# Ledger of designs, part 95: designed miniproteins, single chains

Each design is a single chain, and the fold is of that chain. pLDDT is the mean over its residues in the fold that is shown.

## One batch from the design tools (miniprotein)

Design m3505
Fold by ESMFold2-Fast:
Structure m3505 (fold): chain A 57 residues (1-57)
Amino acid sequence: GSGARIAGMAGAAELRELGDEEAAEEAKRQGYKLGSQGGTSKQGGDASREVMERYGL
């Protein structure tokens, strides 16, 4: 659903402010993927958090 996409985009925006464009792009892609699968805002947020952890943010 759209909620997962929106949560992923919000996480991507925060990662851009931290100066990590690659992590931001990955968070956005994960949000879109979950949205296509009927995911929730929480799932999008969790995906963004996982990307942050992988990039050490």
Scores: mean pLDDT 65

Design m3506
Fold by ESMFold2-Fast:
Structure m3506 (fold): chain A 75 residues (1-75)
Amino acid sequence: SVESAVKVIEARYGVELSEEAGLKLALVLGAPEPVTEITQENLDEAAARGTLDPSVPWAQVADLKKALELLKESE
């Protein structure tokens, strides 16, 4: 579940996250729970099939992954 993924990420990185922020980080960082890699192509295909969970802000998750990769390169 999302809550389980958030708890794993919090334990791994020693941080406290809101449920929304934890979900975004779990999805983009590849938590130990089975999380599919998020790409814009995969999101577009899933949206066309109607298989995206509407409670998850998928557009922001894709943007967050790109932002995290840019931050890693700048450090």
Scores: mean pLDDT 48

Design m3508
Fold by ESMFold2-Fast:
Structure m3508 (fold): chain A 56 residues (1-56)
Amino acid sequence: APSPELRLLEALVRRLRRMLEEMEADPSTPQEVIEEVRRLLEETERRLEELRREEE
């Protein structure tokens, strides 16, 4: 079974993707903020892949 931490990271990635979509749809959101969230998503996805490799 996947670790609780791995499940939490998966949930976080899904949440960040939804937030990014909502922010990109909102014309009042500064581009700089969108880029920061995009970077956080990429970093979180990288950590998730690292943890998946470790779990194996």
Scores: mean pLDDT 80

Design m3509
Fold by ESMFold2-Fast:
Structure m3509 (fold): chain A 65 residues (1-65)
Amino acid sequence: AEEYAKKAAEAAKAGDYEGAAKAVRDAMLSGNFEGTSAAGKAAYEAGGEKGAKAAVRGYVLALSS
C-alpha cells in the first residue's frame, strides 16, 4: 500500500508521469483498493493536475490488462 504511494509520488516529483501511472496501475492490479487510492492521491499531491491525469491513466491501464 505505502510502497505504491511512495513510487507514484517519487515518479511524479521527477516528472515521470508514465512511472506514476504504472505505480497506480500496479496498486490496482494487486487488488488493494486502499493502496490504489493512496497512490492516486500521492501522484496528485506531488504532480498536481499532471499527477492526477497520470493516476487516471494508471486506472485505465489496469482495467485494460
Scores: mean pLDDT 79

Design m3510
Fold by ESMFold2-Fast:
Structure m3510 (fold): chain A 92 residues (1-92)
Amino acid sequence: DNLKQELAQELINVLKNKNATENSKNQAIFGLREILLNSTNIELQLNILNQLKNVEKSELLKQFLIYIAGVSTNQNVQEKALELLLEMFPDD
């Protein structure tokens, strides 16, 4: 999964770039979703999620984290997505 790791890092860098357009950031989130859902590498999935806590908050990112927490079959990935959701998008 070297190519998936490199692509994931490129997409994360788009999300960290404050000069990136909303459309580019949305495309990056969709790309990360595909990498996460189609990867069997748990370390890669957790590494992506850990880096997302340092990106700009958005409704699409919140929906992405909710989606991953709901569809992931791995407990550690589900837990990490829920932790990020609570930290970045605290509920009332």
Scores: mean pLDDT 81

Design m3511
Fold by ESMFold2-Fast:
Structure m3511 (fold): chain A 55 residues (1-55)
Amino acid sequence: MEEFVRELAEKYGLSEEEKERLLALAKALQDAGVHPESVKRVVEEEARKLAEERR
């Protein structure tokens, strides 16, 4: 999951702080027992929103 978040941060030009937020979100979802594919979907959506909200 960490590698996936790193790739998203690079793709969307996210800051280190935003990357840490995505890692925390992914960990919380995984700890809650959310399906891995759903975790990736939610994290991708959050990454996209963070990139769009910068402008």
Scores: mean pLDDT 80

Design m3512
Fold by ESMFold2-Fast:
Structure m3512 (fold): chain A 66 residues (1-66)
Amino acid sequence: SAQELVREARELMSKGELEKARELLEEALKIDPNNEGAKNLLRMVEMMEEGKSIEEAEKELLRQVL
């Protein structure tokens, strides 16, 4: 399910496995294109791939979506 993919991606992000996390989030969005959790985590993964820490990515996401 999309929820299972999102959960696994969060664990991979915490381990620094960004490529695998991105793949799972893209698959979640293929299953459920309106999944806001998957969209938000994918934005965080993109920021982390650009060099932000998970804490910096979370802070930036909160500025954009809240």
Scores: mean pLDDT 81

Design m3513
Fold by ESMFold2-Fast:
Structure m3513 (fold): chain A 78 residues (1-78)
Amino acid sequence: MAEADRKAAELVIEGLRALNAGDYERAVQLFEEAVKLATHPNLKAVAYRLLAEAYRRLGDTERAEEWQKKADELFKQS
């Protein structure tokens, strides 16, 4: 696994822990960093979907829909 993808996967795991704990602001920060580092299409799609979920939990439905659309497009193209 590329070093960047490994770090992105670790950030996804930490973000999921924050999301499960109800720390949605922390989850957004961790998933945003994961999106920046992820190079593998499947990992990017996962990070985009989780970022969308975190924004949805924060009540930012427009950003949530934008990231969900990006995840769906990446999944179809990759």
Scores: mean pLDDT 82

Design m3514
Fold by ESMFold2-Fast:
Structure m3514 (fold): chain A 87 residues (1-87)
Amino acid sequence: SPLAELQALFGEAFELAVKEKDGATAARILELASRASQLSDADVARLLPPVRELVERVKRSENPVAALRELVDTVEAALDALEAERA
């Protein structure tokens, strides 16, 4: 399911944050994963491609901490926008 794929990507991002010893970013990723579980299937499907690209960017980055921060900031903004549309 799209949600299972999205949760797997958040799991990868969490493991990358733990590897970099960035506990604050790891905690933010868990919060984003929890928020994403409340989304419609359509919103999850819309979020999946950009999250996949951001995770791959972290893996390719020479500065994974900065790339992880960009990932959490970008996903948080996207979730805030989607949640505002449903209000």
Scores: mean pLDDT 87

Design m3515
Fold by ESMFold2-Fast:
Structure m3515 (fold): chain A 68 residues (1-68)
Amino acid sequence: GMLGQAPRPLSPKEQEVLQSGVHLKVVEGASDEEVKKAIKEKGKEKGLSEETIEEIYEFALRVAEASR
């Protein structure tokens, strides 16, 4: 399935950021904007590029949708 699968292998840092975003969306019921803010903050702290952060945010939304 396309939802819930990353299109490429993720680094450990990228995976941590993705998992935190999915947790916020699925477990805590956070809004898309709250998830995006959290992913941007954590991604920046881990030295990820803005492009990679946006990619991870999109993956997090797709994984969360597949988890419904």
Scores: mean pLDDT 76

Design m3516
Fold by ESMFold2-Fast:
Structure m3516 (fold): chain A 118 residues (1-118)
Amino acid sequence: TSTASATATLEIKEEERAVVASFDLDVNVYGNGQTVTVSVTATFTNKSDAKASVHVGAATNAGVSSAEAELEGYETATATLPDIEVTADANVKVRVTVTVRGEPGAVVEITVTVTATV
């Protein structure tokens, strides 16, 4: 049996816009034999006194998962996405998109691609 893992952490900051938010994104890709599990957890902090809406999506060629949250001003929350299971002996690519929408409609989006071999 073989195991492989990959982790990526990012911080997003949009000071030139009305929305100020901080994101910490953990993407774990691990497997045993021919099954690979993709686990995504995002921690976000609203650094504005206005409400913010957060959408986190993760996609592979074999499945997708997502989570949404709304947080009040200066609130911190963690979104844990359902795991995606992929049956493959090849490189697994994971596309994670984080979208933050705040008052008065400013939007921040970032995409991360993680590749792991099992």
Scores: mean pLDDT 63

Design m3517
Fold by ESMFold2-Fast:
Structure m3517 (fold): chain A 102 residues (1-102)
Amino acid sequence: TVTLTQSPTSITVKEGDNVTINATASEDIGDKIAWYKEKEKKELLFRFGKPVNVDSRFSASGSGKNYTLTISNVKKEDEATYYARSFASSPPTSGQGTKVTV
């Protein structure tokens, strides 16, 4: 069973700061990771390293076991919980989430 651990679990930042969220998988997941933003609804940001419909301030990187979501020049509207999800096994496994407060 693949587990995803996100770090930090919560972070408070000011507008204009940069946020880095890490996801570590228990085994190599072959880049089969997605990133979601959850506030009023769950929005897919990145699928397998590819942006879906996301502001250019967001970027996703990583390979093997280590993956990162970065938000540059944070805005108040970025306040949300962000989740990594692995599709390397069935059912998909989600990280615990990172709560971003602005």
Scores: mean pLDDT 85

Design m3518
Fold by ESMFold2-Fast:
Structure m3518 (fold): chain A 94 residues (1-94)
Amino acid sequence: SKKQEAARLGMTLALLGIAAAVEIKFGAPQETLDRLAEGIREVAEKLAELFPEYKEEIQKAADRMVEAIRAGNVDELLKATQELLKIVDKALEK
């Protein structure tokens, strides 16, 4: 179902955000961070396809996650991850 797919994608996004935060704190190579950022973009694109009404909000939150990874800003990354998950929850309520 659409709800089950969205829940799976949301969980994947949360795990990618947490993984990126851990990798930033431990000084992971840029290649590792780039792979995590690409994973986030892929999941966000799939979420935007499921919820076209929220496509702009989803894309903006995902862009903030990717920029936070590039900046090494763990606090902003986790805030952007939480924002995207709230958008998904809102989309699932109707």
Scores: mean pLDDT 87

Design m3519
Fold by ESMFold2-Fast:
Structure m3519 (fold): chain A 61 residues (1-61)
Amino acid sequence: MEIDEVVVQATLELMEGTIYEKAGDYKKAAEEYREAARLYREAGEEELAEELEKKAKELEE
């Protein structure tokens, strides 16, 4: 298993989050952003993961 597989999955979750955000479903958008952050953190992308975690919190207040 390569780290690239985790990054691809993280990117898909990020894209789902943006789709839900554009649709006004902020709760689902936040859930997808948190999942993307978790996967990016597993891939060693800690800075990007933190940014996505902050974005998810902002959407949920």
Scores: mean pLDDT 80

Design m3520
Fold by ESMFold2-Fast:
Structure m3520 (fold): chain A 96 residues (1-96)
Amino acid sequence: MGKEVVEKAEKLWESLSEEEKEKARKEVEEELVEEAMKLYGLKSREEAEKKIKEIIEKFIEELMTKEKLSEEEAKKIVEEGFEKAVKAYILKKALE
């Protein structure tokens, strides 16, 4: 089930060079900016980047206040979430 998809994504990620990994992270960041611009009707990349930052900061605050996590634990969850999104993006691209 879900573990098999995760293992396949991890193997694809491990097979990539550091340059390919960095390119994938940059492509995911670019897609997030473009989607934020489209979803929130923003006119500039700078406005999209600011909106993404505000959403992340609110999510960190919610994890700290509702789940009683430290700032470091909340930031780790955000970082792990981003890495999982990059791995999922690579897997999706490989299946296209």
Scores: mean pLDDT 78

Design m3521
Fold by ESMFold2-Fast:
Structure m3521 (fold): chain A 80 residues (1-80)
Amino acid sequence: DDIEKWEKELEKDPNNAKAWAKLGGALLDEGRYEEAIEYAEKAIELDPNYAGAWLELAKALSKMGRPDEARAYFLKGVEL
């Protein structure tokens, strides 16, 4: 599955921001919203210019009922 795929990418390069963000997206698809947030935040820490990480963070926050925070991070993602 997608989680296993991106976990293997992180074993090769733990600084791969895209892999962290993609894992976050896969966790979001599984309904694991808090873990999705942690992974998206790690991706932002590694590469704050990777728009995908901000967008995944916004989606996860929206799913957790935090719409004001979700909107703020979505705007950061679309401005990149």
Scores: mean pLDDT 83

Design m3522
Fold by ESMFold2-Fast:
Structure m3522 (fold): chain A 96 residues (1-96)
Amino acid sequence: MSLAEAQAALAAAEAAYAAAPSAETALALAQAYLDLAAAHIAAGDLAAAGDALAAAERAILEARRLGADEAAVRALLARLTDLSVELLHAVVTRLF
């Protein structure tokens, strides 16, 4: 996924959540932030990747609060963990 594609998907998810806050729109928002984080890691923009992961975590917790299916919440938390490890590896690589 390109950075531009991830940004467009996030804008759509943010608009959907703002219009109708629900477990479904919060899960979609979390997924869009995780996609954005992955795109920023690939682009080497590690600060923006960290910000996107923090936003994804908040959206996952909001989805849980709104009654999202626990299996769906666990799947997104697993992806958040995987991307956090990828971000850590990218940061360590900067140190040579």
Scores: mean pLDDT 88

Design m3523
Fold by ESMFold2-Fast:
Structure m3523 (fold): chain A 64 residues (1-64)
Amino acid sequence: MFEITRIRPTRFDGRGGVVEIEGKNLKGAKEVIFEDGSTAKVLESSEDKLVVELPRPGRIVGLK
């Protein structure tokens, strides 16, 4: 369904940061799931990239 190939922090400040997720078939993704069980809303989506704002760095383990 969704495939993640790379995750890149773009900018991180003490309050939060922006990460870019690269992959395939990402246009339908609405939220990302982090390894600590938290989720974050997708700010921008395309077929091969998502932009997500999160309060701290974390490993993304899934999409929904």
Scores: mean pLDDT 70

Design m3524
Fold by ESMFold2-Fast:
Structure m3524 (fold): chain A 96 residues (1-96)
Amino acid sequence: DAATEERYRRLAERIRAGKLSPEEVRALLADEEALRRVLRALGAAEPVNEEQREAAEIFLKLHSDDIEIQAEVLSEIFGSDVERIKEALLLRRKLK
């Protein structure tokens, strides 16, 4: 709904500003649907061309089982430490 889309748009703005807490990053990485919605909001909020957005989505899908590659890509997007993102991804796999 519109309220949910606005919530993810605000979250995307906080990510671009480097304002996301490690706890929020962990929660986001634990929720696959929330992560996909945030990535969509990031693509919609920035003047990112369609090719770049599609390439990012394909990259994440192709390398979904490689924690090291996912952590590097997500650290660039979120401006967070790669080791913290890697720990969150490992925790997510244990809970899955």
Scores: mean pLDDT 58

Design m3525
Fold by ESMFold2-Fast:
Parts: sequence; C-alpha cells; structure tokens
Structure m3525 (fold): chain A 102 residues (1-102)
Amino acid sequence: LEELLEEFERRLRARDYEGALETFEKILEKARETGTEEEAVERVYEIFLERFKELKAAKDLEGLEELADLLQEIVDRFQLPELLPLGILSGVAQLYVAVQRL
C-alpha cells in the first residue's frame, strides 16, 4: 500500500492525472483485499489535501482546476460514500478558483 500511495503522490504532483486515477484504482483494489478501504481513502484524501495546499500557496489556479476535476472524476467513477470528503475538497477548490478570478 505505501508504494502505491507514494506512486499516487508522485503522479499527482507530475500532473499525470490518468496515471493518478490508475494508481488510485490499484490502491482501492489492494485495500479491498484487506478490508481497509476507509483507511486507504483517508490517506489518499491527505495526499490530495497537501497538493491542494501547495497549489493554493503557489496561486496555481489552473492546477487547482485540474485537481478539482480529478477529485470529481474519482467521486463520479467509484461512487463510494467514503469518497464524500474528496467531493467536498473538489467543491472547495472550484469555489476558491472562482473567487480568485473575480
């Protein structure tokens, strides 16, 4: 799991969103084997939250929009209750970008 989380973080920072989605799917599959889906999603959320903070500090509005789109795609694709925090973060990122463009 740690290796998959490190790979996910690396791909996310590289803006390899397709690779990040693929890695997230592998994280979820491995977590299902051990019944730890909630813990795995929580750790993925922490990685997303740190990336959000980095992009916000850098004033990278394009990066924030891309991050929000990826978060929403994950929520829409997997439709798991545990993903609600990712959906909320997507909304927060979108709102932040909208306010900054006023």
Scores: mean pLDDT 83

Design m3526
Fold by ESMFold2-Fast:
Structure m3526 (fold): chain A 65 residues (1-65)
Amino acid sequence: MKEEEIKKRAEKLAEATRQNLADQGRDGEVAAKRTYEATYEALKHDDLDERGLAAQRAVERVKAE
């Protein structure tokens, strides 16, 4: 996966996290940033299946905060 694709996917997940928390009246800015960083790091590695699960878990963890 190209770096551009990784960033694009990370941005989409971060945006979804931010919007979801904002709709609840919560500060989603930090959560969105953490989601972006976790997803970006996960997707940088070759094992996309395992990393995909890690990224999803990171999003769930951030939403729990």
Scores: mean pLDDT 69

Design m3527
Fold by ESMFold2-Fast:
Structure m3527 (fold): chain A 65 residues (1-65)
Amino acid sequence: AGHRSGEAAARMGAAGDAAGAAAGGYETFKVSQTPEQREAGLRAAEAGARGDAAAASRYGKLAFQ
């Protein structure tokens, strides 16, 4: 997003960065990952959709591995 705002934007930026990294990883590796890694990628995307940046980062890391 090209908008600026207060603390909400800072939190959204951090969550978006983590979710974006996880979603990008999932998008890239979804066709070449094992079923377990693909599931981790899905969990990362779901966590990002929920706004859970910590879970999105964790599952994204598992999907990358």
Scores: mean pLDDT 59

Design m3528
Fold by ESMFold2-Fast:
Structure m3528 (fold): chain A 75 residues (1-75)
Amino acid sequence: SLEELVQKAREIFDRLLALFEAAARGEPVDYEEARRLSEELGKLLKEIEKIDPERAKKLVEELLRRGAELAERLA
């Protein structure tokens, strides 16, 4: 379902944020995991956009805001 795709995108993004935060702290990070997750997130966002472009736009705006909030906390 659309909501299952949205939830999966959020879960992948949460893991990417955790990897970004760990890297910012100088902790070891699996770059291959980050790359795979980024590719999977991109595919999910395209799939969501094909089903509901407005929902995809709102999701991207949500993810961008959450990324910015983390970046501010690490500054």
Scores: mean pLDDT 88

Design m3529
Fold by ESMFold2-Fast:
Structure m3529 (fold): chain A 93 residues (1-93)
Amino acid sequence: KVDEGGRLLMEGEFLYEAGKYEEAIEKYREAYRLFLEAGDRRGAARALANLAEALYEAGKYEEAIEAAEEALELDPSNERAREILERAREALE
């Protein structure tokens, strides 16, 4: 399950770099579920941080905030989630 989550994260990262944010979002959501099922809290937090970034780039700022906040609950040291949370909040001001 962790290996499957890692593969989906890599696929999502490739799609994100290609500007395919909606497809990246789907890969990151599936990766998040697989990491949670495996009990991998750090992997789940990474998937949520990547999800938040893709949601932000897609203009889904409220969903990006929710994903980033959940990532920080799972891993408070996740700098990517912190950065996206700040950027998404600023975008709603």
Scores: mean pLDDT 86

Design m3530
Fold by ESMFold2-Fast:
Structure m3530 (fold): chain A 92 residues (1-92)
Amino acid sequence: SMAKELLIRAAELLIELAKELGDEELLKKAEELLKKIEEAKTNEELLELLEELEELLLEIEKKLKDGSLETQIKLGVTALLLAVARQLLLKS
């Protein structure tokens, strides 16, 4: 599933961002979400995990202070991946 591949990439970027923050709790959450996405079998499960990734992204954004251009790009790319995955999981 293309949506699943996009969510995996978003989770990987959130892992990188959590490592940059040095926040072990956020890192653990990102790694647990990646595992759940890989194990997910339905679009309904993927949509629920997408909501959790969106919440995690907001937590990471709140904790970032004047991030580098690279960090800002990673945040923007993660948000875009989640938005595209949402459109794919919702029926047209």
Scores: mean pLDDT 87

Design m3531
Fold by ESMFold2-Fast:
Structure m3531 (fold): chain A 66 residues (1-66)
Amino acid sequence: MTAEEIKEAADGILKAFKNGEITAEVALEKLEGLKKGVENSDLSEKEKEEALEHIEKKEKEIKELA
């Protein structure tokens, strides 16, 4: 997966939560899974940083809405 694909996946999780398709708990668990995937990926340190920052912003938005 590219950093862009990971960011798009995080956006999709937030959208699913906002649309009522998944709970905040499920959304946060999926985002935590993406963060672990990023940390264990072969992406560059810069790409990992950008992906993790994007995921953390989505986590914050979910927590503020829940």
Scores: mean pLDDT 83

Design m3532
Fold by ESMFold2-Fast:
Structure m3532 (fold): chain A 61 residues (1-61)
Amino acid sequence: MVGDIYEAVVPVPQLSPEEVALRVGDRVEVLEEVDEERWLVRSLTTGAEGLVPKSALRRIG
């Protein structure tokens, strides 16, 4: 859900400029649910914004 905090459970590479790279354990805020598979997020570690696969993320309690 937009505004919720999620944690990366797998490494996410940056394959294009629109994406953000994440390490396992990086926390992100969901800014927009762009499609069924990808979300626009902001990294709480780096402040970078970009697209990530939602399957790489787990909601923190």
Scores: mean pLDDT 80

Design m3533
Fold by ESMFold2-Fast:
Structure m3533 (fold): chain A 67 residues (1-67)
Amino acid sequence: MEEKFEEVRKELIDLARELAKTQPLEAGVQAVIDKARELGKKYGLTDEQLEEVIKEALSELEKIYKA
C-alpha cells in the first residue's frame, strides 16, 4: 500500500541529494530516472506514482545545484 510508495520516495530523494553533491546535473538526472524505473518495477508503482516521485527527486536535485 502507501508504505511502498513512501519508501521509494524517500530512497529517490536521498539519492538525488547524494548525486547533487557528487555528480554533474545531467548524470544525476539520468541516475534518478534509472533508479526510479528500477524501484517502480520492483514495487509495482503506478505510472502516476512513478512520475510524481521522479518529479520530486529531480526538484530536490535542481534546488541543491542552484543553491
Scores: mean pLDDT 78

Design m3534
Fold by ESMFold2-Fast:
Structure m3534 (fold): chain A 57 residues (1-57)
Amino acid sequence: STQEAGLHEAQELIELAKKKNNEEALKLGERAVELIRQGKIDEAAELMKKARELLGL
């Protein structure tokens, strides 16, 4: 499902942020997980986009 796909992507971003020691990207990824759990998929996508940019993706 879209929600499951979003959760998987957010978890991948969290793991990459931990590996790169990027605290801001980590916080964005964790917040995206919470937004996805609330059904706020579009808001989560915006935060994941910011996290990707911070991680050089």
Scores: mean pLDDT 85

Design m3535
Fold by ESMFold2-Fast:
Structure m3535 (fold): chain A 63 residues (1-63)
Amino acid sequence: KAKEYEEKIKEDPNDWKAWHNLGVALLLEKRYKEAAEAFEKALELDPNNLEARTGLEYAKSLL
């Protein structure tokens, strides 16, 4: 599942939803640092995105 989002990001690196979905998939795999990095990218693309911010805060709380 994470690989599918990585491929989508390679085709369109400005798709904040793909970065957010990658973060969620990485959380489910317990890859918390990588999940936080994916959510940070989603926030760079959409700074007012509450879902990406919430995901980032949650991932960081698990580090």
Scores: mean pLDDT 80

Design m3536
Fold by ESMFold2-Fast:
Structure m3536 (fold): chain A 62 residues (1-62)
Amino acid sequence: SKKLEEYIKKGEEALAAGDYRTALFYYGQAVEEAIKTGDLELVQELARKAGEAYRKWKAAEA
């Protein structure tokens, strides 16, 4: 999906920029798109990246 590729790219760019909230949002959107394609391996990988962004966000907030 074109949307899936764009969401992953935007999530990666946001994570690299330290914008963890935006990264979490886009990785979440990417998970939704990956579920629609039935790619369970990709869903697991994107969920891991979303979890990483969430943990970094909470660490920066603390």
Scores: mean pLDDT 84

Design m3537
Fold by ESMFold2-Fast:
Structure m3537 (fold): chain A 72 residues (1-72)
Amino acid sequence: SEELRRKGEELLLEAGVLEGLAGIEEGVARSLLSKGTPEHIAAAKELLERARELRRRARELRRKAEELFAKA
C-alpha cells in the first residue's frame, strides 16, 4: 500500500539522520584521538560509544522500513 511505502520512507529518512549524527561524532572522536591526551581519549571513547548506539538505532529503523516495503 501507498501508506506503508510512505511510512517506510519516513523511517529511512530518520535512519539517515541518525547515521549522519554518528558520522559527525566519529569525526570529532578521530580528531580528539589524534591529540593523544588521556582526557581527549576518554572524550573520544564516549563519542564513539554514542555513535555506535546511533548506528544500532539506524539499523533497526532500516529493518522496519524493509518490513513495511515488503508488505506494501
Scores: mean pLDDT 90

Design m3538
Fold by ESMFold2-Fast:
Structure m3538 (fold): chain A 82 residues (1-82)
Amino acid sequence: MTQEELDKLFELGKKAFEGGAYEIAIKGFQLVIESPVATDKQKAEAYNNLGKAYEKLGKYEEAEKYKKKALELEPDFEKAKE
């Protein structure tokens, strides 16, 4: 996967989330996280969005788990836990 393909995948995941397709959004963000070319910042953003998608599905334990991973990778996401 190239960086450009990764950026497109992240955008598609965000569009799926905005459209209410939370399971599709989860799959998209998971592929970003699994990518060897993703930066820690990109993985943190994907984890944060993954947490938001799980929260929309009522899966609060999974949501907290992924938001915590986002914060671990990128301190800018600390406010997501406040």
Scores: mean pLDDT 78

Design m3539
Fold by ESMFold2-Fast:
Structure m3539 (fold): chain A 114 residues (1-114)
Amino acid sequence: MPVQLTESGGGTVPEGGSVTLTGTVSGLDLSKHPVEWLRQRPGQPEELLGTIMPDGTVRVAPRYQGRLTLSRDDANSTATMTMTNLQLEDSGTYYWLLDGGRYRGQGTQLTVVA
């Protein structure tokens, strides 16, 4: 069965608000795979936001510490990223990845408005 990743939870959100993005996978046992979250903005390179390991260990990029929460639910084949205190520069397309990008979702768009 082919491995398929999807993201959901994007949209338009006011500055200072919160958003939860959800990654869902089929065709793969999530419990064995590191999960990464990335953002891409037009004309900019992809930026790694954070990683959650199979054992639940979380690493968040320094500029987002205190604003990002990562979790995983291996039994339901999902991983989530919650962002709080949203800033205009948080706008972009968000992706979740497995195995360092071997498997990648199609992206979900977040637009933060003043």
Scores: mean pLDDT 87

Design m3540
Fold by ESMFold2-Fast:
Structure m3540 (fold): chain A 57 residues (1-57)
Amino acid sequence: MSVEEAVENAEKFLETADLETQYIVYGMLARELEEAGHKELAEKYRAKAEELRQQLR
């Protein structure tokens, strides 16, 4: 699956997920996107994960 398809599928899954699961998935997406060279997208999802982390603490 392409990176774009993986992001789309993850976001679709996240629509039904709780905050803890969203945090985990956004964190995984950020790492995967960074490895794939999609720096801007990685930053976007890293920021989303950090925002959720503050809600979970």
Scores: mean pLDDT 77

Design m3541
Fold by ESMFold2-Fast:
Structure m3541 (fold): chain A 82 residues (1-82)
Amino acid sequence: LSEELEREVRRALADMYLALGKVAEKQGDYETAASWYEKAAELYREVGDEEGARIAYQHAADSYEKAGNTEKAEELRKKAEE
């Protein structure tokens, strides 16, 4: 795979994980939602989409907090600010 094609594939995968996170969140599965959002954020960061990464980290943090994992929520909020 070319570097350009790999970046496009990673972006598409990030978009898919973001969508999976939103579905899980609407179903009340906050821990699963948080894990999908975190994976999306990591991929967005890898492809240089800082806004996508920030939004995904924020969603992950909110979901971890709703799941009762306050420590992870705080960590991911800090990542969203950067």
Scores: mean pLDDT 85

